# Designs tried in a protein design run: designed miniproteins, single chains, continued (4). Part 71

Each design is a single chain, and the fold is of that chain. pLDDT is the mean over its residues in the fold that is shown.

## One batch from the design tools (miniprotein)

Design m14608
Fold by ESMFold2-Fast:
Structure m14608 (fold): chain A 87 residues (1-87)
Amino acid sequence: GGAEALREALEEVRASEDGLEGARKALERLNEAAKKEKDPKHKLALDVAAGMVGIALGVGKVTGDAEFAKRAAAKALEGALEWLLSL
């Protein structure tokens, strides 16, 4: 489900030695999960998280700040997971 995909993406970002690679892998995971998701709330959480992780990755690439990409991606995933589990 969407909550498992968000948790797995968050763990991948947190465990990454390279924040850019961690964010990229998380983005790929979120996009694949969103394609298969049938629940509108779960799909919205995955799509929003993917958008925010994509921005974190893009900023990190342009600035060369892998640590920013890692932190920003993790915060986006934490926020999406909190929202999804709030109801």
Scores: mean pLDDT 87

Design m14609
Fold by ESMFold2-Fast:
Structure m14609 (fold): chain A 77 residues (1-77)
Amino acid sequence: SAHEKEGRRYAKLGGEALEKGDYETAGRYFELAGKHFEKAGNYDKAASLYFLAGAAYAAAGDLERAREAFEKSQRLS
């Protein structure tokens, strides 16, 4: 689906940002990837991407966004 394609694209961008140490940008891309997989009905993949977003936000010191992302991951797993 178009949502799975966009989800994969954002996950790749998140990984690239993570390799550069841009944790805030990585968190945003992983969160966008999670939203797209959630819209595609792929809840397992969405949960994994929300978990990666939470970890990236935590590494950036953005504890509020990290908490929200981890809560989304837990609800879908």
Scores: mean pLDDT 91

Design m14610
Fold by ESMFold2-Fast:
Structure m14610 (fold): chain A 100 residues (1-100)
Amino acid sequence: MKEKIEKAMELFKQGKYEEAYEYFKEALKELIKLISEGKEDEIFKEISKEEFVEFALAYAETLVKLGKYEEAAYFLELMLTIIPESKELKEKLEEVKKLL
């Protein structure tokens, strides 16, 4: 998971949104598997909560840059089930909803 997030973030910073999206999807697939197995604690052993929020914001922005507004909204709602207290994720979700 962490390695795929790091590669996706590198590509995102370079403006390579289509390539970043492929790595973000693989990271999300591993994340969903951990959540479904009740292993949410394993997520925060590999990355900090701060790094997780940065990942989520970059993935949502990647989806917005690719015109995938409904996918971005759904993704952010899913991330808020993991970190419901994140103001940054709530604000990003409201921004994305204005594009729908």
Scores: mean pLDDT 86

Design m14611
Fold by ESMFold2-Fast:
Structure m14611 (fold): chain A 89 residues (1-89)
Amino acid sequence: SVAERLRARLDELEDPANAHLRTVETYESVFRELMKAYEAGEITDEEALELAQRLLDVISADPSARTNIDAAVIELGLATFIAASRSRL
């Protein structure tokens, strides 16, 4: 399923050994796939909230993201989506 694919991508990003995968381009790719899957109804509201929070946690823990404006834009988008999703539940 799309949710299982996104979880696998996040599992890889959460692995400390995979620092080479923690790039803004990867974060943008995962964020876009998450939003497209949600808009298409391929993942549930609960799955979307889970996956968005996991991606936000990865970016928030990445020191290289702290000085990157594109990473900050993704974090804002994720935080906004999470807040809106929780308000609907």
Scores: mean pLDDT 86

Design m14612
Fold by ESMFold2-Fast:
Structure m14612 (fold): chain A 62 residues (1-62)
Amino acid sequence: AEEAYNRGLELYRQGRYEEAIAEFERALALDPRHARAADHLGVLLALQGRVDEAQRVGERTR
């Protein structure tokens, strides 16, 4: 979970948003309660106009 989250952050800093989303999804698959990964995933999905998916991520971690 932590390794995937850190990779996602690095990809996000590089502007590689689709790859960052994939790594945050992976972190959340390994740890469904990983609030930091869920938060970043939700923000990135919303920025891409994928608002329904962003909302679902927030619900998934509750």
Scores: mean pLDDT 75

Design m14613
Fold by ESMFold2-Fast:
Formats: sequence, structure tokens, C-alpha cells
Structure m14613 (fold): chain A 118 residues (1-118)
Amino acid sequence: MTAEEYRKKAEEIAKKYGPDHPEALVYRAKANLLEGDYDGAIADAERAIELHPDSPLAVEAYTLMASAYLRKGDFEKAVEYAKKALELDPNNERAKGLLAQAYIKMGKEEEAKKALES
């Protein structure tokens, strides 16, 4: 999906259920991530987790934060949030991939291998 498509979905959900609905926040975070607004993506994902920590979308929100921090070059935070996603969903392939990428960027090859093999 394009950033414009994610933004339209976020707007439709926000109109029906309010701007703080976890689905609206997650779609807006996805749009911001695709547009290179990493700080906006992090802010929306953080808000989704803070307001709706038990939502099924919390895993998606953590993976979006990990991806945004990875793209910003904050590899330690990328590891932190990828691990939080894996605590909620140990089989999440995206979170495993983000964790491995962050470890590779940090020169931690053995940790990267373990992330992919778990």
C-alpha cells in the first residue's frame, strides 16, 4: 500500500471512531514511515501503545517504532522495540528481521543469527 492509501484509511477510522483509535494511529504511523517522517511515525506508534497497550495492534506499533529507529540510525532503540514486539509475538518475522538488521548494523553478528533462528 502507498502512504496516501494508509493516510486515507487512518482518516476514515479517525472520522468514525476518533483520532486516538489504535487502528487510526497505526495507519498514520505507517504513512509517516513511508514518507520518511520517522519522528511522526514514532509519536503515533507510541501513542497507540500508551492508550491501547492490550490491543492486537501493539505488536505492529512496536515493529513500526523499531523500523523508524533503524532508519534514523538509532540501533539500540531499534533492538529495544523489536524485542518488545517479540515479547508479545515470538514468531513475528518482521520483528525478527528488524532485530537482526539492527544487530548487523552494530557489528553483533552472533546476536543477529540468534534473532533469525529463534
Scores: mean pLDDT 87

Design m14614
Fold by ESMFold2-Fast:
Structure m14614 (fold): chain A 70 residues (1-70)
Amino acid sequence: MERLKKIEEIQNEVFKEYRKIMDELAKKHGVTREEINRSLSPENIALRTEVLKKMLELYDKKKAEFEKEE
């Protein structure tokens, strides 16, 4: 139970950060979130990659902290 709850906490935190980063980048570059997610333009692919990279970094950090305490 506790392990599952911790994974859910990490997932929720990562998803909140993902949405925040996506919205901030969309606003900064004057594009929509839909354009970032669906566009094949190099610029939008780069933005999508940056969001994914930050999401993975956050997940890895939280997972490492969880494993350390285990």
Scores: mean pLDDT 72

Design m14615
Fold by ESMFold2-Fast:
Structure m14615 (fold): chain A 58 residues (1-58)
Amino acid sequence: SLEEVLQFLKDNGYRVPAENVGKVERLYEMAQGSIQTILDLLDNDDSVRELFGIEKVK
């Protein structure tokens, strides 16, 4: 679920502003529901974080 994705991102040192939650839902759909794929993208490409409005806090 979207709530599980948001919590997982938070647990892995990412912050999602409330206005960008819909972008994260879209990213999850594009990743075919793979939370690990989302993490790999965010960890390896700064442009993905900027595009989807996800902030790295650790």
Scores: mean pLDDT 79

Design m14616
Fold by ESMFold2-Fast:
Structure m14616 (fold): chain A 80 residues (1-80)
Amino acid sequence: MKEEIIKKAEELAKAAEAGDRDTALQYVNELVKLINEDKDLSSEEVARIIGLVLGMIGALLEGDYETAARIAKELAEFLK
């Protein structure tokens, strides 16, 4: 499960880097679903991930694709 979350976060970073807001937002929704389905994440890990996801959504809504990509990469690195 963590590997799927990491892969989706990396795909989200690429979509954000490409300026593809709609695809990046779709990947955020898919990431949230994967995180909710993951039974291996601790409560502390979930709290940190929620903060990162909210940051990504905010950046994407503001058109700050560089920040969105950076946060997505940070999420992927955190789960490794």
Scores: mean pLDDT 81

Design m14617
Fold by ESMFold2-Fast:
Structure m14617 (fold): chain A 67 residues (1-67)
Amino acid sequence: DSQKQQLQQQAQLHQTNADSAQKMYDSLTQLGKQEGEEWQRKADAAQQVYQQHQQQYQQLQQQYDSL
């Protein structure tokens, strides 16, 4: 079932990107506590990226489960 494989690959990609954004957020939040507002703004941006990829992952997972 190539359709399930495609959805699984897309879901994995978004999960990987979400994990990367989460790690970036954690790192930048620590820097924001030490270096101030600039790093906190970057952390907030990374958090938004994380949320977007997390939503895409959930949507693709639901599509996969429907097949």
Scores: mean pLDDT 78

Design m14618
Fold by ESMFold2-Fast:
Structure m14618 (fold): chain A 80 residues (1-80)
Amino acid sequence: SEELIKKYEELLEELERLIEEAKKKGVLSPEELLEVEILEGLALIYYGVSKLTGYDEELLKKAIELLEEAIEKVKEALKK
């Protein structure tokens, strides 16, 4: 689904903006940053594998889910 691909791309851009803001505010611990980076890395792997499979929707949905989890973690850090 092209809609899922666009959602993935938009979430990835949102995550990068949130990480930059959180780093600027000094609210991410090294452990929290590592956890977010692992989630982003896993999302990139699922997205990459989805490309090899003709954009399998279940793999795209998993990539999106991982980005949403990473975004939520950065937003929680920003509440500090």
Scores: mean pLDDT 87

Design m14619
Fold by ESMFold2-Fast:
Structure m14619 (fold): chain A 64 residues (1-64)
Amino acid sequence: MVKLVISLEGKEQYLDSLIALIEGVGGTAQYNEKEKTLEAVVPEEALEPIKKAFESRGLKVEVI
């Protein structure tokens, strides 16, 4: 499992679809409303497709 942090400031409309994508690959997601960040944990094999899907929506993905 790898941890991702994604800033959603100005793109909060994508939140539900992004959580659904993460859960669809067997991951988990937590949204911090005050910081407007999505913290996700995904399987290593799902990292590249999730990162590409988020970046295609103009979101910057940080891998921790």
Scores: mean pLDDT 82

Design m14620
Fold by ESMFold2-Fast:
Structure m14620 (fold): chain A 74 residues (1-74)
Amino acid sequence: SEKALEQIRNAAKAARDALVDGDEGTAEGFIKAARYLAKQHPEVAEEINKILEDSVAEGKRLKAERERQAAMAA
């Protein structure tokens, strides 16, 4: 389960980074991969969901902040 958690953390980070870059398609791919892996490890489902939700929320926040700063600079 520890190795599965690491794989999910890596996928969550990749999804966050893709969201920051505005690549929603790539982010969705990583999110689906993480959800698939989570389905195989119900014993850690709460921790998995928390990791994924936090990473996605952070990516969306950072993208929105970057877009707001760019708009204000124009």
Scores: mean pLDDT 79

Design m14621
Fold by ESMFold2-Fast:
Structure m14621 (fold): chain A 60 residues (1-60)
Amino acid sequence: MEEEALRFAERKIEELLAAGASEDEATGEAGKAVYREFGLSPQEAARIASRALERVEARR
């Protein structure tokens, strides 16, 4: 569940960054997508998106 949401958010962030979005924009959009896809609270979705950004940045 959480791992699946993290992988989903990582993919969204990578897609948005590749398209020229800022880190803040990519994180915000990934958080919205996680909220809608997994039915998590807005706070939990934002936390997952933030962690996903950290993981994406660690790979670059």
Scores: mean pLDDT 81

Design m14622
Fold by ESMFold2-Fast:
Structure m14622 (fold): chain A 118 residues (1-118)
Amino acid sequence: KLSEAESLYKQALELKQKANLDHPDVATTLNNLGNVYKNQGKLDEAEKMYKRALEIRIRTLGPSHPDVATTLNNLGNVYKLQGKLDEAVKVYERALAINPNDATTLNNLADVYEAQAN
């Protein structure tokens, strides 16, 4: 089912990119493809998808939009899984600057600080 989801999101991405490379829907598809790659354990591919989604969302929605915070949190989760703890802290702090009361991001940042202390 993850392989089927990957194929369908890739097809959607190709169609959307042919129409408009900077459309917010392209960023949404990239974020969803990143989620699929993360769930498959393809962490480097997930990182690339989230970084592309982040760039489009910042350009189209602005750096303080809630969708930017969502992408930053997803990127932080991938960095944490990769053991890139300093990078995870930086993107989680950026997400919290946009949405300070995101309990999920707060818990994820606390997990990274605990991992750094050990």
Scores: mean pLDDT 86

Design m14623
Fold by ESMFold2-Fast:
Structure m14623 (fold): chain A 61 residues (1-61)
Amino acid sequence: PKYSVVFQPGYSASDKKAEIEALGGKIVYANDSYAQVTLPNDKAVEELKKDPSVLYVEPVQ
């Protein structure tokens, strides 16, 4: 599944690439504090949401 991720000010997708890849995901698009990522399951989504530098994660509709 694909998700939209918005980061807190001062953070970017490049700062979080290793974390996203460790969750089994990948970055498919990034612009400033916004990224579209693939994540394999809801557990990976919840783990990413626990990061205080992540403002929100939402499914791409």
Scores: mean pLDDT 79

Design m14624
Fold by ESMFold2-Fast:
Order: sequence, then C-alpha cells, then structure tokens
Structure m14624 (fold): chain A 89 residues (1-89)
Amino acid sequence: MMPSPEEAYEGAKKAAAMAVVMLALQGVPVEEAKEKVIEEARAAAKKALEEGLLTEEQAEAAIKGAEEGAKEAAELVEKYGAEAAYEAL
C-alpha cells in the first residue's frame, strides 16, 4: 500500500526528527545533523520518485516533512539539550 501524501509527510517528519536527535546524542553538532538529515531525505525521496515508489505529491510531502521535523528537532536540542529532545519525541 502506497502512503498518502499526509502519511508520507508525517512519517518523514518523525523519522527526520529522530535522526537529528540521535546524531546529536552521538556528539554530532546539531547544525550538521540537521543538514545531513535533510540532504539524505531529499536524495531518498528523489530516488523513490524516479523508481516509481512515490508519486510527485508524496515525494514533495516527504521532503517537506523531513525539513520541518529536522528543524523542529534541532530547535529542541538547542533549547533543551539532546536528551530532553529525545524524551519529547
């Protein structure tokens, strides 16, 4: 079953947020973690679109979700620390 655009957005948002927090917990600077997660999400969505695994709408939703999730997680890490951000996800 193909995810809806809304499901793709929410799934990517949660995955990106968790990835940023996990990298920060491992000692990766939050700005680098955010950029890396967003770049990987964009590359994955583009590849899935080219392979026919996602529609254009689903790929765009996944990219937007990943960008928003990564940014939100980065802000939580900056304000409260990586451990507190992990507990909040």
Scores: mean pLDDT 81

Design m14625
Fold by ESMFold2-Fast:
Structure m14625 (fold): chain A 85 residues (1-85)
Amino acid sequence: MKKELEKLKEEILKRLEELLKNKDWDGVRELLNSEFNKIFENSEPEEILELLKEMLEIAKKHGDEELAAVFEDAIKKLLDALKKK
């Protein structure tokens, strides 16, 4: 499970970077809606946090401020949830 999840994370990061380079906004939305939900349901919060931080870095690198804000909000919500443990 964890090894397959790590492979899925790497695939998501690579696909996100490719979609942003091609300015395929529909592809980005589909990737986030389908693959993120699978990861969120099957991952530890710390693993999700790591993925979100990496995706935030890619969004910032490609100058997508709206997508960066989405990832920053998700990171903040996840960190707030972790602090309640």
Scores: mean pLDDT 72

Design m14626
Fold by ESMFold2-Fast:
Structure m14626 (fold): chain A 62 residues (1-62)
Amino acid sequence: SQREILKELAGAILQNDLEKVRELLKKVEDLSRARELLESARPLLTDQQYEELMALVDEAEA
């Protein structure tokens, strides 16, 4: 389900698992939800990790 995919995506973001994030983003129907998760996780990420993850979201929207 989308709920389970988004939950798994949140875990991958917090682990900074870029490969898994890229794979999960392909399964997300509404990428705005992925962006919301990344923004909510921002205080737990370095600036570099946040920028790399945001680039993956932008890539998935292209």
Scores: mean pLDDT 82

Design m14627
Fold by ESMFold2-Fast:
Structure m14627 (fold): chain A 85 residues (1-85)
Amino acid sequence: NLEEEVRELLEELIEAIREKDLEKVREILKRLEELLSTFDDKSPHNDVIIDLHRLIRIAEDYLSGRISPDAALAGLEALLAGEVG
């Protein structure tokens, strides 16, 4: 189930950021990018694809230092609460 897989990756990303495990964050980002690459422009899973793009952006911004760990966690927790389901 795609929604379950995205939720699991979201929860793993939250944990990795809390633990300050940058290597794990990079591994999760790679998995998210690989998952996104399996979709075409005609996918019926548009909402999940939007969440996947948002998740990738938060991970990239965190790794590049564009956002703080607290800002990254707030964004990911908001996705977990209402936008992946």
Scores: mean pLDDT 78

Design m14628
Fold by ESMFold2-Fast:
Structure m14628 (fold): chain A 101 residues (1-101)
Amino acid sequence: MTYEELVEATQRVRDLALERGDIRKAAAMALGVSAAGQYGDEETVRRILELAEQGKFDEAAELARKVLIDYFKSLGYSEEEAKELVDRAIRAAEAHLRAQL
């Protein structure tokens, strides 16, 4: 996946969720796609995008959240610590998106 393709996928999942008014899921999916793509997980990027395009935002956001949790666990955090860090990151991204709308 090229950098341009990753940027487009991140923007696409964000915009799809924002059109439905789901700012938190927009934030979660954008973070998850960006993280997966930066680490070469093109299959996960495509899966999140596919789910979002199908309107399955709950499934897409949960997959994105799982990717972020697995990333923090790979850095040595516990499952509970990783979940707290991810939830904090998603809430910060949600607040940022709300300020721009």
Scores: mean pLDDT 83

Design m14629
Fold by ESMFold2-Fast:
Structure m14629 (fold): chain A 59 residues (1-59)
Amino acid sequence: GELYRAVAPVPKTGPDDLELLPGDVVELLEEVDEEYWLARSLRTGRTGLVPKSYLEPVA
């Protein structure tokens, strides 16, 4: 899938949320809605929902 990087800390606020540190790289799995994406962290191997505004494309 396409790779993205977290530009800021993403907290885990719910059971379906993916926690990210700044600079964490994720693989996009699904665009769930206009605000949230389902992604997998390459650092932790965990999957969850991430606000897309916290992610930037990896070139």
Scores: mean pLDDT 82

Design m14630
Fold by ESMFold2-Fast:
Structure m14630 (fold): chain A 77 residues (1-77)
Amino acid sequence: MSVEELEKEIEKLIEEGERAKEEGDYEKALKLYEEALKLAKELLKVAPPEKIPRAIGLVLRAIGGIFELELELEKLK
């Protein structure tokens, strides 16, 4: 994928994860955020310097989503 295509795929996965969380499917949401994080790490490795801040932002968004879901799953036991 191009850098731009990879950015779009990561955004799509994060949005799908947010939607799955809203639907109460926390396991699906977790998998989507984990895939987004995996791709965001790949983006960070290939991104030119001017796109590094965006790549870091996507990594942080994916990590934040995972962290919130892990807290919610702990509450649900």
Scores: mean pLDDT 81

Design m14631
Fold by ESMFold2-Fast:
Structure m14631 (fold): chain A 118 residues (1-118)
Amino acid sequence: MITLTESGGGTFKAGSSVTLSQKISGDVNSIGIVGWWRQRPGQPREHVASIDLFTGEVSYAPEVKGRASISYDRKNKTVFLHLNDLRVEDTALYYSYAVDLATGKTYWGEGVQLTVVE
C-alpha cells in the first residue's frame, strides 16, 4: 500500500519562500507521476505542479509558473515543491498525489495548510 506524508506547511510572510515535501512510503516501482494540487478558500481544487518519475518532465500551473519548482529525491522517495515570492493568494490546503501507472490509481495525501500573511 502506498502512503503519502506531507510536511512544510505553516504560516509565512508574503514575499518569502517555502518548501513543501511529500514522503512516499511503500513500493514506488509503478508510480509514474507525483505532484501537488491545492484548494484555495472558496475555490475548487487546482493543479500546482507535477513530475514524471520516468522522464523527469515537469509541469506547472500558469499561476505558479516562474515561482515554483518541483524535484524528486529518488533515494529518500521525497517530492519537493519550492514556492518563491509567496502571495496571500497562495493560501490554500495543498494535497500531494501519486499516480500508479500499472493500475491507474491515484493516491492522495491528507493535505497540508499553507497560510500567507502580509
Scores: mean pLDDT 85

Design m14633
Fold by ESMFold2-Fast:
Structure m14633 (fold): chain A 61 residues (1-61)
Amino acid sequence: SAHTRALLAQLIEAARKADPSKLSKEELESMRRLGEAVARAAGDPAAEAEILAIIDELEKQ
């Protein structure tokens, strides 16, 4: 749980710093699906909300 939470936080920060506007549509969709799967596995509302927020940001072209 704690280890998973740390990995989620790192993934969230990496995605934010990666400049989503430079991702292709296919990469964006892949990131969205990965983020959703990770959010479901986390079960942490804070981490889940942050991942979903990043996915929403990636969807905004």
Scores: mean pLDDT 63

Design m14634
Fold by ESMFold2-Fast:
Formats: C-alpha cells, structure tokens, sequence
Structure m14634 (fold): chain A 82 residues (1-82)
C-alpha cells in the first residue's frame, strides 16, 4: 500500500540520517511524505494525517540543519503503530 511504501521510505530516511547522508535523508523524507499524502487522500485516516504532519516537521528540521530533531521525529514515528 502507499502507507507501507511511506513507512519503508521513513526507515531508509533514518538509515541515511545515521550515516550522515543528509541529502539522501531529504530524498527519502520527501518520498515518505508523497506516499503518506496519497494514503491520506485515499483513506482519510487520522493516524496517517498525524504521521504525514510529523514527517513534514522532520523534513523542515532537516532543511534547517537540525539533524538531531529530524532523527528524533523519524525514530518516534518508527515506534508508532499505524
């Protein structure tokens, strides 16, 4: 599903952040956001909306150079069932 592809991209974003590949992490966060947007438009699930907003916050933190905040948000999302 689109939500599952979003989760896979989020897992890859975390790996890239841990490796210090911030450009790769940005690409994976943007990919995750696209899949979660598709999933939310199709299913209107509030849990998906919450994940989408958090993924967008992680991307903004990454764009601001706050890599610690971006990683913390992505790790929190991975510990959440949806």
Amino acid sequence: SDAEKGVEALVEARIKLLEGDYEGAKEKLEEAIKYFEKAYKKYKNPSIKKVLEAAKEALEALKAGDYEKALAIVEELQNSDF
Scores: mean pLDDT 84

Design m14635
Fold by ESMFold2-Fast:
Structure m14635 (fold): chain A 68 residues (1-68)
Amino acid sequence: NKEKVRELLIKAGKLIKQGKYDEAIKLLEEALKIDPENELIKKALELVKQGKYEEALEYLRLALEELR
């Protein structure tokens, strides 16, 4: 479900901006269960786990554009 993935990515982005990284990781993992081949979501998740939050937000933005 494309819309559900979009909602999860928007919420994850807000959580990252709030410093709630563990909660954001859970939402990104849930999004990836729905869309397991999405390389942009995979990269965003990897970057959050590495503490590269600004880069992760860029990849989430690209994933949201793809899901339009």
Scores: mean pLDDT 87

Design m14636
Fold by ESMFold2-Fast:
Structure m14636 (fold): chain A 107 residues (1-107)
Amino acid sequence: MTVTQSPASVTAPEGGTAVLTGTASEPIAHAAWARTAADGGTRGVAADGAPVAGGGDARFSLSISGNTATLTISGLRAEDSGVYYFAATSAVTGEGDVGQGTTLTVT
């Protein structure tokens, strides 16, 4: 199983919306999005259709359709800037993979 992310970078204004897409080579059983935190660590922002505690809020929405998972961030804030990573687990093989990252810049 292989995952890819698109686009490589997004620039959007505060109060706007950003859409990040993860694509897997196989159907998705589980999907998660995580971002680099200000302290250099990684924290989850959305998993299997729900925001994750401590890393996400109601502005983050995950939609999974077959082999594609889309992260939508509404009401963008400057603090949403960072590198977002997509991870997915195959429904066929149980294998997981992590994408190359998408850089979000909020202006």
Scores: mean pLDDT 76

Design m14637
Fold by ESMFold2-Fast:
Structure m14637 (fold): chain A 87 residues (1-87)
Amino acid sequence: DPSIEELKKKLDELVEEAKKKLEESKSASKEEQKKILEELKKKYEELKKEIEKLLENRAIPESLLPYIEKAIEELEKIIEELEELVK
């Protein structure tokens, strides 16, 4: 399913981007940290809505649910760490 393959790609790319941005943020200015956080939150919210829509339409195979849940958990942990850094 092309939409599921695209979703997996978007998840992997966002997780890797978030990890990279978190490391960059540790040496960044307070303003840059806030910008990184807002950009990641926006991307995460958009992706989460896409996942929710696919779940409502029963379009996600049961075998992929643990993969998606793990990626979301990882993204939420990175966002939480950024929120603490910006605080």
Scores: mean pLDDT 82

Design m14638
Fold by ESMFold2-Fast:
Structure m14638 (fold): chain A 87 residues (1-87)
Amino acid sequence: AQQQIDEVASYLEKKAEEARKMAEFLKNDPEAQKKLTFYANQLEALAEGARLSTDPQQAQALREAGDKVFEEAKKDYKNALEKIKKS
């Protein structure tokens, strides 16, 4: 249903925004900032894909892909935070 598709798109947009905020925090680590920005761009693309889906199953698959991207973003963010704390 359209509501489920809209919910997935909104979810992925929120994850993209979270990744962008992580990138903004990493101003002193340009490599990590670029990686987090790339993840945010991927999550935005997945959100657009979800909006264009006509099947809730397709939207769900995009959400699952987005969850994996966001997991990678969190791992890189944690690694970058450790470097900042030691700098």
Scores: mean pLDDT 84

Design m14639
Fold by ESMFold2-Fast:
Structure m14639 (fold): chain A 77 residues (1-77)
Amino acid sequence: AAELGREGLRLGAAGRGEEGREAAAEGANAAAALGTLEAEISAGVALTALGAYVAAGEPAKGAELAGALALEGAERA
């Protein structure tokens, strides 16, 4: 789950072009979906999603998604 987001971040940071962007977006989406299922994972997926979007060149979208996931995780804790 969070590992998919980390993989996306890694590929995006490595500058693998279209492949990296696709992996970063897919990882962030997978992380977001799973973050709502488990509070412990929410914090990790929020950070991973932020990193993936920053690596993909969309820091504003990453921050928005990370904030939403972190808030949900905190409320469930």
Scores: mean pLDDT 55

Design m14640
Fold by ESMFold2-Fast:
Structure m14640 (fold): chain A 80 residues (1-80)
Amino acid sequence: MAEELIKKGKEALANGDYDKAIQYFEEAVKLDPNNAEAYILLGYAYLLKGDREKAKEYFQKALEVDPDNEEAKRLLERIE
């Protein structure tokens, strides 16, 4: 279930294992492409790795899924 993958990804982020977190969040969006939270978390994980271009892409995808998502809007503005 996508929610369990998100939980595992958040645990990996807390441990500083950004590559593991990205893997879990990628699996989550593959199972549920409409999960805006998973796209935000993917963008955040890439941002923590210093990959601003991929972070922007995923925050934009989160807004495509949920145009009113204030967190994704704030994160995208901070990068742009």
Scores: mean pLDDT 84

Design m14641
Fold by ESMFold2-Fast:
Structure m14641 (fold): chain A 64 residues (1-64)
Amino acid sequence: GAARRARLEAAGRAIAAKIKERYPDAKVEVELLGDDRVRITFTYDGKTFTLDLSLAVAEAYSRL
């Protein structure tokens, strides 16, 4: 539902901000897959990395 999706978006944005803080030149994209998962794609130094996270894992990572 909307509350779950909002939590997922907040967690994903927090993780993206942490990546961008550590790697300022990185291109970071956050995509919500329904209200169950978030996909974070970042490109740095010509390499692309993808994290596909459930809400629980995303919230855990957002607190690191």
Scores: mean pLDDT 83

Design m14642
Fold by ESMFold2-Fast:
Structure m14642 (fold): chain A 85 residues (1-85)
Amino acid sequence: MEEEERRRIREEVAREVAEKLREIGDRLDRLLETLKGKFREVLRLLVEAIREGLSEEEIRERLRELGIDEEGIKVALEEYEWAKK
């Protein structure tokens, strides 16, 4: 296989990855802004929620226990639903 053919494949993969990374970046920016420095704790909670199949009500309760405000809870739940898909 010629270097040009390998470059073409790499460019195709890079485009798909760049598109997904942009989408992830936008979501992360919103999370960081809304969660005001508690992003790491919230991320850990959402990962465990996916693993354990926690209900929206249980996730909401645990986020309140972390001191996340209602706006932060709303944003975190939106990201949780996106991650589950």
Scores: mean pLDDT 70

Design m14643
Fold by ESMFold2-Fast:
Structure m14643 (fold): chain A 59 residues (1-59)
Amino acid sequence: VEEAVRRAAEALREGREEELERIAAELGVSVTTARLVAILVLEGLISVEEAAELLRRAA
């Protein structure tokens, strides 16, 4: 899950919408949830580990 969070953050940073959609599907969350969590990680508001925990609870 932590690796998926890193991939989502990179996909968002690079504007790779299709990759973000794929990661959201792999995690069993909405694209909106994956995007929000990726933004929070990119802005340094939460850690990758905190983001992974949020995604586990959202799935």
Scores: mean pLDDT 78

